# Designed miniproteins, single chains, continued (4), part 82

Each design is a single chain, and the fold is of that chain. pLDDT is the mean over its residues in the fold that is shown.

## One batch from the design tools (miniprotein)

Design m14834
Fold by ESMFold2-Fast:
Structure m14834 (fold): chain A 61 residues (1-61)
Amino acid sequence: EKKKRLERVQKLADELASVITDPRKLLEVRQEIMYLFMQGKEDEAVELARKALEEARARKA
């Protein structure tokens, strides 16, 4: 795909869904990512998703 950033965001969102068990918190994070992406802040959307995933994984330790 030409939109590799969109693919990266989608992959991170899928990983978040597997790690975050609270559906409301997951929805909130996904909405923030989508909002940034729609505003043209694609790098910020990817970075937010990555940080959320790292924090969610750290909570399991």
Scores: mean pLDDT 73

Design m14835
Fold by ESMFold2-Fast:
Structure m14835 (fold): chain A 71 residues (1-71)
Amino acid sequence: AEEEAEKRITELVNEKFGVKGKTFDEAATRAYLKYGEEAIEAVNEAIEEVKKELEEKGLHPKLKRARLAPS
């Protein structure tokens, strides 16, 4: 369940931002570098969207929020 959720959210982030991350962290980082802080908010929204889909099936996945890069 967790592995499937991470794969699905990685796919969504890659499609939504036009990036090619192999992991969620990589996809989120690439989106942040391309679009800035707004991308982190949109990534977190996509995480909540996946949570909703899984909750409809009686599952509550533990998905981590994306972190802002230190500057």
Scores: mean pLDDT 68

Design m14836
Fold by ESMFold2-Fast:
Structure m14836 (fold): chain A 81 residues (1-81)
Amino acid sequence: REEELLARGREIAKEKGITEDDAKKLGVSFEVVELLALYLEAIKNKDFETAEEAWRLLMQRAEEEGVTLEQILKARKYLRE
């Protein structure tokens, strides 16, 4: 369920100190950053089922918002560092 993935992503983003200002600097919505944070946490924990679901929803939201794959990859690098 999308709402559950977004809620989990939001909690992870909050835990890591990621803010709406970080999303604005990266040129993406905060929802995209929340889902990306969930995806990265799931990969780290080897929870590949959650990672796949989070990535799929992330790509869907990115397409709806006109966010490019290049912007997502830049955001992913920022969140890993």
Scores: mean pLDDT 80

Design m14837
Fold by ESMFold2-Fast:
Structure m14837 (fold): chain A 86 residues (1-86)
Amino acid sequence: MKEKLEEIAEIISEASNLDKESLLEGLQKMSPEQKEAAEVYAKVLKLGLENPEESHEEATRLLLESLLTKPERYNVEKVKELLEKL
C-alpha cells in the first residue's frame, strides 16, 4: 500500500512541478475511491511519458474504460458517449 502510493506520487511529480512528499501526504488522506482514481491517473500519465506521440487517444480510452468499473460513482451514459467519440 505505502509503496504503491509512493509510485503514484512519483509519476505525478515527474509529469508536474508538484513536490512528491506533498503529493504522498495528499494521497494518504484520500478515500479508497479517490486513491483508485489517482492510480488510474498515474497510469495514464506514465503512458504519456513513455509514448508521447501515441498517448493522448489511447490514454483517454483507458481512463474512460476504468470509470465504467464504478457505475454507481460515475455517469455511465456520459462515459459511453465519450468513448464513442474516440
Scores: mean pLDDT 64

Design m14838
Fold by ESMFold2-Fast:
Structure m14838 (fold): chain A 100 residues (1-100)
Amino acid sequence: MKELEEFIEKAKKVVETKDVELLKELAEELRRAMEKYGDYEMAERLREAIESGDVKEIASAASRAMIRLAGKEKASVELIKEIEKLGSELEKIGKELEAK
């Protein structure tokens, strides 16, 4: 539960700052959380995205990992909606940085 709130705060900061290094840190922390929660498939996807250096792939993997974590933690409907919105914003930033 505490980890989910920390990820939401960091994701909000990524959306605000458009900081690629902060996005990579978020993805690395999410990878550790996925391993801890037994989601090895999502942890591996995060690893591959980070190793690729592709900002769009990192943003997409981070977005999916946050949604998966929300499901595992049985987050409230309102919190899940916030995470879905943050995921969409992360994916938009990834596409924007790749296209330009």
Scores: mean pLDDT 79

Design m14839
Fold by ESMFold2-Fast:
Structure m14839 (fold): chain A 90 residues (1-90)
Amino acid sequence: SPMQQQKLAEIRKIVDEAMDIAQEALKKDPRSPLAIEAEAAATMARLQYIILEKMLQNGKPVSQSQLDKAYEQAKKTLKEVEANKAKIDA
């Protein structure tokens, strides 16, 4: 549905931002456990996004609750990645 597509696009935007920040953290300190954890967290959020996108593309049922939970999880991941980057920058 258009509403599901809009929520999926919002999730993608957050996941892409988290991935970009994690990549910058790795570029600044590739051996930092904080940078590695940030990359792992962002990668897991991206995988969850890909699964939801493929489910919707294949006509599999995706509930509003699943999309909302994925959106909240993506936002939490972004905050964790931002916090790890801030510690590396200090």
Scores: mean pLDDT 88

Design m14840
Fold by ESMFold2-Fast:
Structure m14840 (fold): chain A 108 residues (1-108)
Amino acid sequence: SLLKKAIELLEKSIEYLKKAAESKDPEKMLELIKKALKYFNEAEDLFSKVASKEKKEELTKISIRFIGLIISAIGHIYEGDLKGASKDAERAAELVEEAKKLVEKELK
C-alpha cells in the first residue's frame, strides 16, 4: 500500500526531527533536518498519487507550515540559536504527526 509506505516515511521524518531537536551540534542538526525533509517530501509524493483533491489540499496546508518551520530552524542554526532551532524542529515534528493522522484517515 502506497499509504502505508507514506506513513512509514512520515514516521522516519518525525524520528529525524526529534533527533535534530535533541542535537547540540549545528552541523548534525542541519543534516538531521535535511533527512526529515527528504522523508516528508517522499511521503507527500506517494500520498499525492492516491489521495482525493480535498485531502491533497489539507496536506499542502500542513506542508506550507512545515516548510516555514524548517526555514526558521535553519535560520536559527545560522544565527547560533540552537534553542530556537530545537523548538522549530519540535513544532515541525508535531506538524508531521498531524500529516500522519491525515494519511491514516485515508486508509479504509
Scores: mean pLDDT 89

Design m14841
Fold by ESMFold2-Fast:
Structure m14841 (fold): chain A 86 residues (1-86)
Amino acid sequence: MSEKVAELEAEAERRRQEIVDFAKEMLKLGSGPTAVVLYAGLQASRAAKELERKGLELGVDPETARRIARDLVSRTLAEVEKLAKE
C-alpha cells in the first residue's frame, strides 16, 4: 500500500510538472494569462480524474487517491496562476 501511494504521488508530480512546463512555454509564446490558466485548469482536471482511476486500479484507498488527485489540481493551479501574474 505505501509503495503504491508513493507511485501515485510520483505520477501526480510528473503530470503537475508537465502542465506547469507547458504553461510556461505558452506564456513565452505570447498566450494570454487567462487562457493559460483556463488550459491548466482543464488539463489538471483531466489528469486528476485519470490519476484517481489509476489509484483505484493500483489498489490505493479511494480517499487517498481522491486526496492526491485534488492536491494535483490545487498545486498546479496555484503555480500556473503565480506564473501568469509574474
Scores: mean pLDDT 84

Design m14842
Fold by ESMFold2-Fast:
Structure m14842 (fold): chain A 95 residues (1-95)
Amino acid sequence: TFQRIRDAVLGIEAVNYAERGNVERAQELLEELDRRGAGDSPVALVARAYVYLNQGNYEEAIRYARRALERARRMGDRVTAARAEEVLKRAEEAK
């Protein structure tokens, strides 16, 4: 079933909410992605990394951001890779 565009849009929305500190909205969107089987996409992993970053859980933020970066790079997704690198930088500097 082709739903990749919808899942990508939901993931981008989750990243945007999480980056702005709206963890509750980001978590709702991530739960929808999980129900759709897209919760481990690079974009979803970046959104999770931002959620952990906003919660002060820097170790989990780094873990999810590294995983997102590796997957995004393998897929040639430069935008998601850049977002993952941003989370890594912010989490390392916040320790």
Scores: mean pLDDT 85

Design m14843
Fold by ESMFold2-Fast:
Structure m14843 (fold): chain A 93 residues (1-93)
Amino acid sequence: SLAEEVRKFEEDARNGKISKEELRKRYDEILKKAMEKYPNLTREEAFAVLRAKAAADYFLEKGLNPEVAERMRKAADLVMEGKTPEEIEKELK
């Protein structure tokens, strides 16, 4: 999934095995895919949604803070549905 690509990108960046130039190219490719998948969101919003999903999936996989992971995933899905910040806050109560 695209969220898995974001997780792998962040892991590779943390491990320092990728040059800054290669990191920039991978970031641009992920942003392009995010914009194609979420055409109603800005680049920054689409990337933020993917990062939230990747983090939620990681936490669920590791069995860490499942309540937080599920809330993050739900928030990301609501952003993808075009909900406003106020609507998302109400849904997460």
Scores: mean pLDDT 71

Design m14844
Fold by ESMFold2-Fast:
Structure m14844 (fold): chain A 70 residues (1-70)
Amino acid sequence: MKVKMEAKKVGPGGGYVLGKETEMKDEEELEDFGEGKYLNPGKGWYVTGGAFAVGKEQGKKAYEEAKKEE
């Protein structure tokens, strides 16, 4: 089943970390890197332990798609 996950950006060169909303909301870490909504409904991605990191390029593209409107 496809689920929507919220992701936080892992630094400027790291990528994105995908976690569940019921996870925690790590404000201290999010403020350093910044948080954002990351949705990847096209891909069959999975979340393990409530955190998932992707590559910089792939994460950026997915983030851009999720934020892209109109």
Scores: mean pLDDT 40

Design m14845
Fold by ESMFold2-Fast:
Structure m14845 (fold): chain A 90 residues (1-90)
Amino acid sequence: SPVEEMEKVLEETLEKLVELAKKGELDKALEVFRDGLIELVDLARKYKVPKSTVVELLDKFEERLKKNKDIPEELKEKIIEEIKIIKENL
C-alpha cells in the first residue's frame, strides 16, 4: 500500500532523528527530517495520495515528535514549523 510505504518512511525518519538528537547532532537531525519529508511528498505525488491522507500522516508524526522526551524543544519547534509550511503548500 502507498500509505504503508509512507508510514514506513515517517517511522524510519523519526527513529534516525531521535538517534541523532540523543547525540546532540541537531543540524543532522533536521536534515534527516527534511529528506524524509521530500520522500513522503514524492511518494504522495507518485501514487496520487489525497492531501487529507498526507495531512493525517503528518499530524500523527507531529504527535509522536511532541511526546518524545529525547528530542530537544528547539528541534521540535523547527520541525513543527516546517510541517505547517508543507501542509499549506500541499
Scores: mean pLDDT 89

Design m14846
Fold by ESMFold2-Fast:
Structure m14846 (fold): chain A 70 residues (1-70)
Amino acid sequence: MADQRLSTAQSHIDQAQQYLSQGNLSQARSHLDKAREALDSIPAEDITPEVRQRMQQLQQQIDDLQQQIS
């Protein structure tokens, strides 16, 4: 189940990056919020070392994009 949420987060990150490149900061922020929501919805029991590493990579992408729209 965590893999679906990780995939959802990645999809929203990709959308946020596209909106950011278009100058649509409102849509970029909305998609970053959805990406964070997807990561936050992963149950603690599903957080294996592999899932944690992928979550860390996705969180870094979110933080990098958030920095660009701040």
Scores: mean pLDDT 84

Design m14847
Fold by ESMFold2-Fast:
Structure m14847 (fold): chain A 113 residues (1-113)
Amino acid sequence: PEEVESLVSEDLKELGRYLLEGEETEISKKFEETLKLAAEGNEEALYSLARVIVGLLQNKAYETLKKLLELLKEKLSEEDFKKVIEEAKKILEEMGDEESLKKLEEIVKEVEK
């Protein structure tokens, strides 16, 4: 169980290296495939991106999250971008993570400027 959580955290670090530094990894390839499906309106891909947002918030990876949200705003329709954000908020509300919810709202406002 601890090893599985450590691997998920490491995957988020690899995604951060890709989004912030442009380093291509196996995680970046899977992310790009998910992003392509999400851009086509695939609901499972949109929900997958919402869970990535939650994971980044829980790991306090705020710079990576900001870059991710900027990319999603460019690649997704306005409706699908809002759907991803609302799903992430719903997950955080169900978890009772008020700190992450507030931080998500702050970063979304910065990206929407």
Scores: mean pLDDT 79

Design m14848
Fold by ESMFold2-Fast:
Structure m14848 (fold): chain A 75 residues (1-75)
Amino acid sequence: MSEEELDREVNYALTIIEASVGLIAARRAGDEETVARYQALLDRIEKAYKEGASLEEIQALRDEVRALGAEFDAR
């Protein structure tokens, strides 16, 4: 595995973990809208990774996960 491919895989795994933690928090709060938004993000992240999205594209998805988390925490 190349260093670039490893960085891509690690960022993918961390993004999935962060999105999954956010999904669980939203589910526990009964926020159905935020649950649906995290589910859509998880689907997009998995699809992007499978379709060979760049490290930059995966990092952009991770930024979207973090933005949603910040929005949810502000509610």
Scores: mean pLDDT 84

Design m14849
Fold by ESMFold2-Fast:
Structure m14849 (fold): chain A 60 residues (1-60)
Amino acid sequence: SDSLLQLSQMFRDESRLYRKKGEEYLSLGTPDDKKKADLFYKLSDILDEQSRDLYLLALS
């Protein structure tokens, strides 16, 4: 497969992992854990966006 497609999939998988980590921190219920959850959700969103951009670039 094209290296950009592989990188896109890696970023998608990492995004999902960070979303899961965010959910785990949110479930702990402290204000500090909520801040950690918010950071992991933000990182997840960034990686998901970059994954989509890489996928589209690979198809061009």
Scores: mean pLDDT 87

Design m14850
Fold by ESMFold2-Fast:
Structure m14850 (fold): chain A 92 residues (1-92)
Amino acid sequence: RTEEIQRLAEEILDRDVALVRAAGEANPDPRERELGAEMARALEEAKRYIPLSREELEKLIEEAEKKGDVRTALVLKTALDAVEEAERILEE
């Protein structure tokens, strides 16, 4: 069950990475392409946190927010959202 949730969460993030990269590459603005590439990198980083428990992710998010580390907080929230979405899909 836990392994199934983790695998589905990784698949959700892989799909999001592919969508962000495709949207960025299709954009004629070089600045928007660079922002898309950075977002894709952040989504890939989020996959590293999928094995962590919800409690561990929430704690790391609070720590990142206290430090004003907006990027790390976003990466961690993305991992948490993917896990929660995977849980919802498997319950339905």
Scores: mean pLDDT 80

Design m14851
Fold by ESMFold2-Fast:
Structure m14851 (fold): chain A 93 residues (1-93)
Amino acid sequence: MKELIEEVKRIIKLPEEEQRRLLEEAMRAAIERQAARLGAPQEEVDRALAAIPAEIDAALAAGVPKELLAATILYYRHPEITPDEIQEIIEEI
């Protein structure tokens, strides 16, 4: 838990451009990991990956706080983390 809180605090200190890059990388890795588990066709994987920039743009346009953005990056990087644990991390920030 302490290591996860430190990771989020580190991400929060980064410029928005860097946070956006990390979110894109984390989402890409999460999609590829899920696709491998499910045996998804490459065509469906490519379609999901192509949607990432638009999803990030929509979230930023909606005014998502940088703390929530950092927590979202953490969630995609660590698939074993539960939503409850993410909420605890956000409350510690």
Scores: mean pLDDT 79

Design m14852
Fold by ESMFold2-Fast:
Structure m14852 (fold): chain A 70 residues (1-70)
Amino acid sequence: EFDKEVAEALALIYLAIGNLDKERGDFDGAIESYEKALELLDKHGVDNPELRAYIEKAIEEAKAEKERAA
């Protein structure tokens, strides 16, 4: 039902939610939101490798920050 444009927009919204969670120190919530963004890109076949790479890097950074905060 969702076209690729809507799926990409929703992925960007989850990316934004993840960034806000990260700013609040909620690294687990940030990682969950970033993973939902990747799932939307994969499920709907969105061909945006730059966005995908950015989200994957954001997940790595959130995991690293969580480990530093522990």
Scores: mean pLDDT 82

Design m14853
Fold by ESMFold2-Fast:
Structure m14853 (fold): chain A 71 residues (1-71)
Amino acid sequence: SMDDILREFMKFFQSLLQDLEEGKISLEEAIKKLNEFAEKVKGRLSPEQAELFDQAVENIKRQLEDVHQQL
């Protein structure tokens, strides 16, 4: 379901955020991994679901960029 996809995505985001904060990955690597995850998921979604998912991805991308600016 879309709910399950969003939960999986949020767990993925939390892992990316932790790795970025701990210096295990660069911002460029984090964004690359985010985009790769998004492409894999979007292939399984309806156009309506993909639109909602794109909004979630954009929000997460902004949060990663904001965290990087504070480091």
Scores: mean pLDDT 79

Design m14854
Fold by ESMFold2-Fast:
Structure m14854 (fold): chain A 78 residues (1-78)
Amino acid sequence: SVVDLLASLSEEERAQLRAHLQALIAHVQSILPSLSPEEQARAQQFIALAQQTIQGIEENRPAEEIAQLMLQAQQVIE
């Protein structure tokens, strides 16, 4: 499961995940002005959840909390 995967991550792997999420946020922000109003609202929700996920990783929050935020972020963009 995603929870088990996240719980098994090393400090280095968590740093890589944070960097990946930061890159995704930057990409979404760069395309935001070209999106429809509905897509912009969804993109802003994704950015907020991704930022919360990064914060959770930095604060060493439980894997279950990080997994929940990641699942919510994925559902927003699907």
Scores: mean pLDDT 83

Design m14855
Fold by ESMFold2-Fast:
Order: structure tokens, then C-alpha cells, then sequence
Structure m14855 (fold): chain A 76 residues (1-76)
């Protein structure tokens, strides 16, 4: 999928395995949540983006946000 391709590309750009895994997990979790409750997944996605930014820096947060947005678009 487009979200999976974006997540893999973003993860490949990261030198930290933990950062890469966080970005990959953000996409997968967002897709699963959106299938159950799209509006809640959107809110949770914003929080997840901020948590990744806080843990790994603003650039990682931006990449996670792009992956989350792509996952939401696939379900919408």
C-alpha cells in the first residue's frame, strides 16, 4: 500500500532501529484503529505523532505524521 511504502522509505532513512520501528508501527496501528473508529484514529494519530516527535525529534514526528495521514487516507 502507499502507506506501507512511505513507512518503509521513512524507516530506511532512519539510522535508529527504534525510530524506524516507531514509524512502521504508527502506520499499522493507525490503519487498524481507523477501521474501528476513524475519528478516534485521527485524534490518536495526532497524539502518536507528538509522542514520536518528543522521543526521537521533530523530523521523526513529521515522517510519522505523513505515514499516519497516508494510512487514514487508505481507510477513508
Amino acid sequence: SAADALAQQAAAAMKSPEMAQAILNAGGMTRLQALKDFEQAKKDGEKMTQQIADAFGEEAGKLAGQVIDAALAEVA
Scores: mean pLDDT 78

Design m14856
Fold by ESMFold2-Fast:
Structure m14856 (fold): chain A 92 residues (1-92)
Amino acid sequence: MEEVRRAAEELDRALSQDPSALETAQQAIEDNRDVLLEAHRAFHEGDVKKAVELYREAFKAIIDALEKAGHLKEAELFRRFSEAFLAALEAM
């Protein structure tokens, strides 16, 4: 969990310094809200494999949106966060 927290803090700092990247990330999160809610539901139901697959799908869409908008550094930081988060879920 400490690795996830550190990756999240680095990502939050980078997004806070670039309002355009922050808006792109927030819009991509909203666009993938239903997938994220389904992932949370799957996790609460004990279906960790389904939760990981759905989170991976949503996170990939957010990363792709950042890359398409030219926010390559923020996309890489989000990828690092995603990898740490998914690894932590799979270890549960």
Scores: mean pLDDT 86

Design m14857
Fold by ESMFold2-Fast:
Structure m14857 (fold): chain A 89 residues (1-89)
Amino acid sequence: MEEKIKKKIEEVKELIKELKKKAEELEPVDPELAKQLRTDVETAEEFIKEAEKLLKEGKYEEALYLVQLAKMILEGSLVVAERRLERMK
């Protein structure tokens, strides 16, 4: 269980990096969307920090729940960002 949650946390950290890059790319063309994406990154980062604390405490179910919430937010935001960038081609 612990190793599975650690791997999911690393996956979410990779999604955070991707979304940060997308927000930077969108800043000059859609600053309102870039701001929203940065807010979603901050929310996901807070969930991951809390999940890492819960994981150290052995609260695996609660940690997994927060990792899942962070992933859902980031995946949704990435879809929005990718669609916006595609319209610029």
Scores: mean pLDDT 85

Design m14858
Fold by ESMFold2-Fast:
Structure m14858 (fold): chain A 94 residues (1-94)
Amino acid sequence: SASELARGASEAAKKAIEAVKNGDFRTAVIYLTAAAILGVGALLESTDPEQRRLIEEALKELVKAGEALSNGDYDTAIEELKKAQELFEEAARL
């Protein structure tokens, strides 16, 4: 379901945050990519406009997190990943 995929995306984003905090940037990129794939899957399965809006906002935060990681701005990457995690969790509750 869209809610199960959104929950998976939230869990992947949380693991990406932990990887960034540990300086494991390779693992962070893997989990960020997993969150993006699961988030896109949730968007494709969702028919609820509010759930779709939350997923789209979460995917935008993942793009910003990826840009921050590529620039070595790890504090910004963590903040943006946290926003994505929270948005995916909210979408998963719908």
Scores: mean pLDDT 92

Design m14859
Fold by ESMFold2-Fast:
Structure m14859 (fold): chain A 61 residues (1-61)
Amino acid sequence: SPVDALVAQTLELVGQAVRDGKISWDEAERYILRAGAARDADDLDGLQRIRDEVEAKVRAG
């Protein structure tokens, strides 16, 4: 589903952000929990906003 695809992409970006030192482990945990909640709510727009936030963190260096 589009929701499952966005969750997978968001988690990949969170992992990249942590690996590249762009976010802390605590911040990563909060993103993971937010993505899970949005998935459980079938909130595609919410997931897209979370993905965009994490992507911005990856690009911010």
Scores: mean pLDDT 85

Design m14860
Fold by ESMFold2-Fast:
Parts: sequence; structure tokens; C-alpha cells
Structure m14860 (fold): chain A 70 residues (1-70)
Amino acid sequence: LTEEVQKEIIELGEKYGMELIGKLEAERLSQRELSKEEAEEILEQFKKEAEQLVKENLTHLTELAPLALG
């Protein structure tokens, strides 16, 4: 479950241009074993936050682009 949740969060991060944030969140989750309910709640919360960031703070999604290219 934890590994599946981590993979899902990373993929959501990539989808919304938040790859680094997704990886950091997945790393946090690796330190704890999650129940199915907790895993689904965390995924839903991350998905909502990622979608909200795209709508309201699009500039944050391009902030790390120079670092990725360097």
C-alpha cells in the first residue's frame, strides 16, 4: 500500500508539474505504514492541492525548470 501510494503521488506530481513535490511527499510516506483509508485520504488531499496550485499559482510549477535544465 505505501509503495502504491508513493507511486500514485509521484505520478500526480508529474501530471501537474509538481514532480519534486510529489517525490518529497512520497518520501515522507515511506516513513510510515498506511491503512487503506489513510492512503486514499492522503492521495485525495494531494490531488486537490495539486489541482488548486495549477489554477491559482501556475508560476510555482515553472519555478524549478531552470534547475532541471542546468
Scores: mean pLDDT 64

Design m14861
Fold by ESMFold2-Fast:
Structure m14861 (fold): chain A 83 residues (1-83)
Amino acid sequence: MLPINEELVEKARELVEQARAALAAGDAQAAIALLSEAENLLNEAGLLDAEVAVAMALLDSIVQGASDREIAEAMLRTMEEAL
């Protein structure tokens, strides 16, 4: 296996926690931005190749009439499963 960059994984975990706090505060746009940054870090660490398909399928379901909050909640759940 290629070595996982643990520093990138830890930073992604911090971003996921920040996104959770933003979502709890009602700032879905900030939560989406933080989760997108976490996704980029996990992709760089080599962790998201298999999980991306699940995330995309979930987002496709939610985009059909979903609010930004619902999208952010789905992204958060998917990122938590990847960590």
Scores: mean pLDDT 69

Design m14862
Fold by ESMFold2-Fast:
Structure m14862 (fold): chain A 74 residues (1-74)
Amino acid sequence: SLKEALDKAIEKIKASPDIVNVRDVLLEAGLSEEEAERVAQKIENYTAFIVGMKNRYVTKEDVIEALKLVKKEL
């Protein structure tokens, strides 16, 4: 399911020492190319909001937070 794929993406990002290509992680987690693109766009919008409030660069923790926000929409 989409929620299970997002959970797998979160775990893969948590295991990475650096921020990774989110789209690639979503594809590896089982999303289609079209679903990965839509989710990646939502993550970019959420991370821009998160970073804007904190006035800093995007971290992997921000991406994980954004993925959790995408899950709340589903």
Scores: mean pLDDT 78

Design m14863
Fold by ESMFold2-Fast:
Structure m14863 (fold): chain A 96 residues (1-96)
Amino acid sequence: SRRELVEEALELAKELLKLASRLEIIEMLRKQPGATEELVSVATAILTAAEALENPESNISPEAAERMIEVLEEHLPEEVLRAVVELLREVLRELS
């Protein structure tokens, strides 16, 4: 489902952000085969959302977090989400 893909992308983004800065991750994403400007832009949005959700200073309520996930699910096609998940997995392999 799109919801499962959004949740997987966010979890991958959270793991990546423990290993490298958001800017470094974006540079690595750009180097992946099949990384279009659209896919990198979507991955950047997911990384930004994951960073906000994991930052204790952001104090995001469970209701606000759910709304962020719903917005990503509503606006991102399954094909795009699947491609972003694969790109994030590849970068994680390089950093692990």
Scores: mean pLDDT 83

Design m14864
Fold by ESMFold2-Fast:
Structure m14864 (fold): chain A 74 residues (1-74)
Amino acid sequence: MDAEIARLVALLRSIPAASRASLEALLGRVTDPRMRAALEAAAREHPGLYEGPAAALPDSLDVEAQILALGGEA
């Protein structure tokens, strides 16, 4: 889990805040329960990491890139 959290933090920090997907939006697109748990844990450990609790999804292409990068460790 910690390695997954570190990967999520590094990935999301590499993307401008205005282009980051919200936690809610990412959870809606991720089916892997371990990855969902890692996203929730990342939000608890780093509350400023996401744009905001109800922020809309950015461009779907950016979200796809984020999900693919997260799933690459599977």
Scores: mean pLDDT 54

Design m14865
Fold by ESMFold2-Fast:
Structure m14865 (fold): chain A 81 residues (1-81)
Amino acid sequence: MLSEEEWNELLREIAERAREVAEEARKKGLSDEEIMELVAKTAEEVAKERGVEVEKVTINVDKRQIQLTLKDGRVISLRLG
């Protein structure tokens, strides 16, 4: 079980790597949907590196929002803008 400090570190790392991935994908001319899929995959990989399993990923292209539901019921929400 992650401590609150480890959880905050996880959220920060996801946000930073998501920004980098989105910026690189945009430079390659990828669509918003493709960018969001790459960001979601990156966030899931970061969670896995921290020992956190992702149960479900929900992508809302219209809102530019990604939600990761973890096996313990916690939700990570990312907004691209």
Scores: mean pLDDT 81

Design m14866
Fold by ESMFold2-Fast:
Structure m14866 (fold): chain A 68 residues (1-68)
Amino acid sequence: SSSSALGQLALIEKELPILVKEKDIKGIESAIKYLKSLIEENKDNPEIVERATKLLKELEEIKKKLEE
């Protein structure tokens, strides 16, 4: 449901600083995979797509910097 998806997005957003601090590349990869799935399942929901896409871009950039 949209409510469940928004809850998961909020959780990922909250955990992001911890994943970065810990350099948890596998955790970031899991979040990226989940966000891509969320976008595919919610293509017609602009709020979820926009929020998930923004978070996905942030995670992909962070992963690149951590992998250098």
Scores: mean pLDDT 82

Design m14867
Fold by ESMFold2-Fast:
Structure m14867 (fold): chain A 85 residues (1-85)
Amino acid sequence: SDDDVIEQMQKILEEAEKKIKELKKQIENETDPDKKLKLQGEAIKVAQEAIDKIVDLMDKNNLTSPEGLELLGRAYDLLLEVNNL
């Protein structure tokens, strides 16, 4: 059902948010600029993978609901956030 797809999308987003929070903490505690850059790249990759998974779920399930689009928007906001680290 659409509700099951929304639940899966929410879990993908929550897992990405948790991972990015952990990476941000690592960046804050890192003193090496090269290591900071690598951690920032990892955070960008996490956000991009979350977007890809959400888009794939929406496409496979023909999901066009406002709730689905809002979760996709949140995933893009997450990518914008990590690009500004």
Scores: mean pLDDT 89

Design m14868
Fold by ESMFold2-Fast:
Structure m14868 (fold): chain A 68 residues (1-68)
Amino acid sequence: DDPAPERVQAHGYLNKANNAYIDGDFDSADRYLDKAAELWGWSDEQKERVRDAIIRNAQVQKELDAKR
């Protein structure tokens, strides 16, 4: 039930990457995503898919804000 330390750190970096993408700080977001990928041992393809998903989610959030 306890997550591995590497998994906890990786989740932390992913959360920072997501917040940075929402803020439009793509350079910091990419660096945090890179650290998460290293900790999880992701392939470049998996890292790109996660990056695309985070960017898409941030865009959807911005679109929802625009419609209010």
Scores: mean pLDDT 75

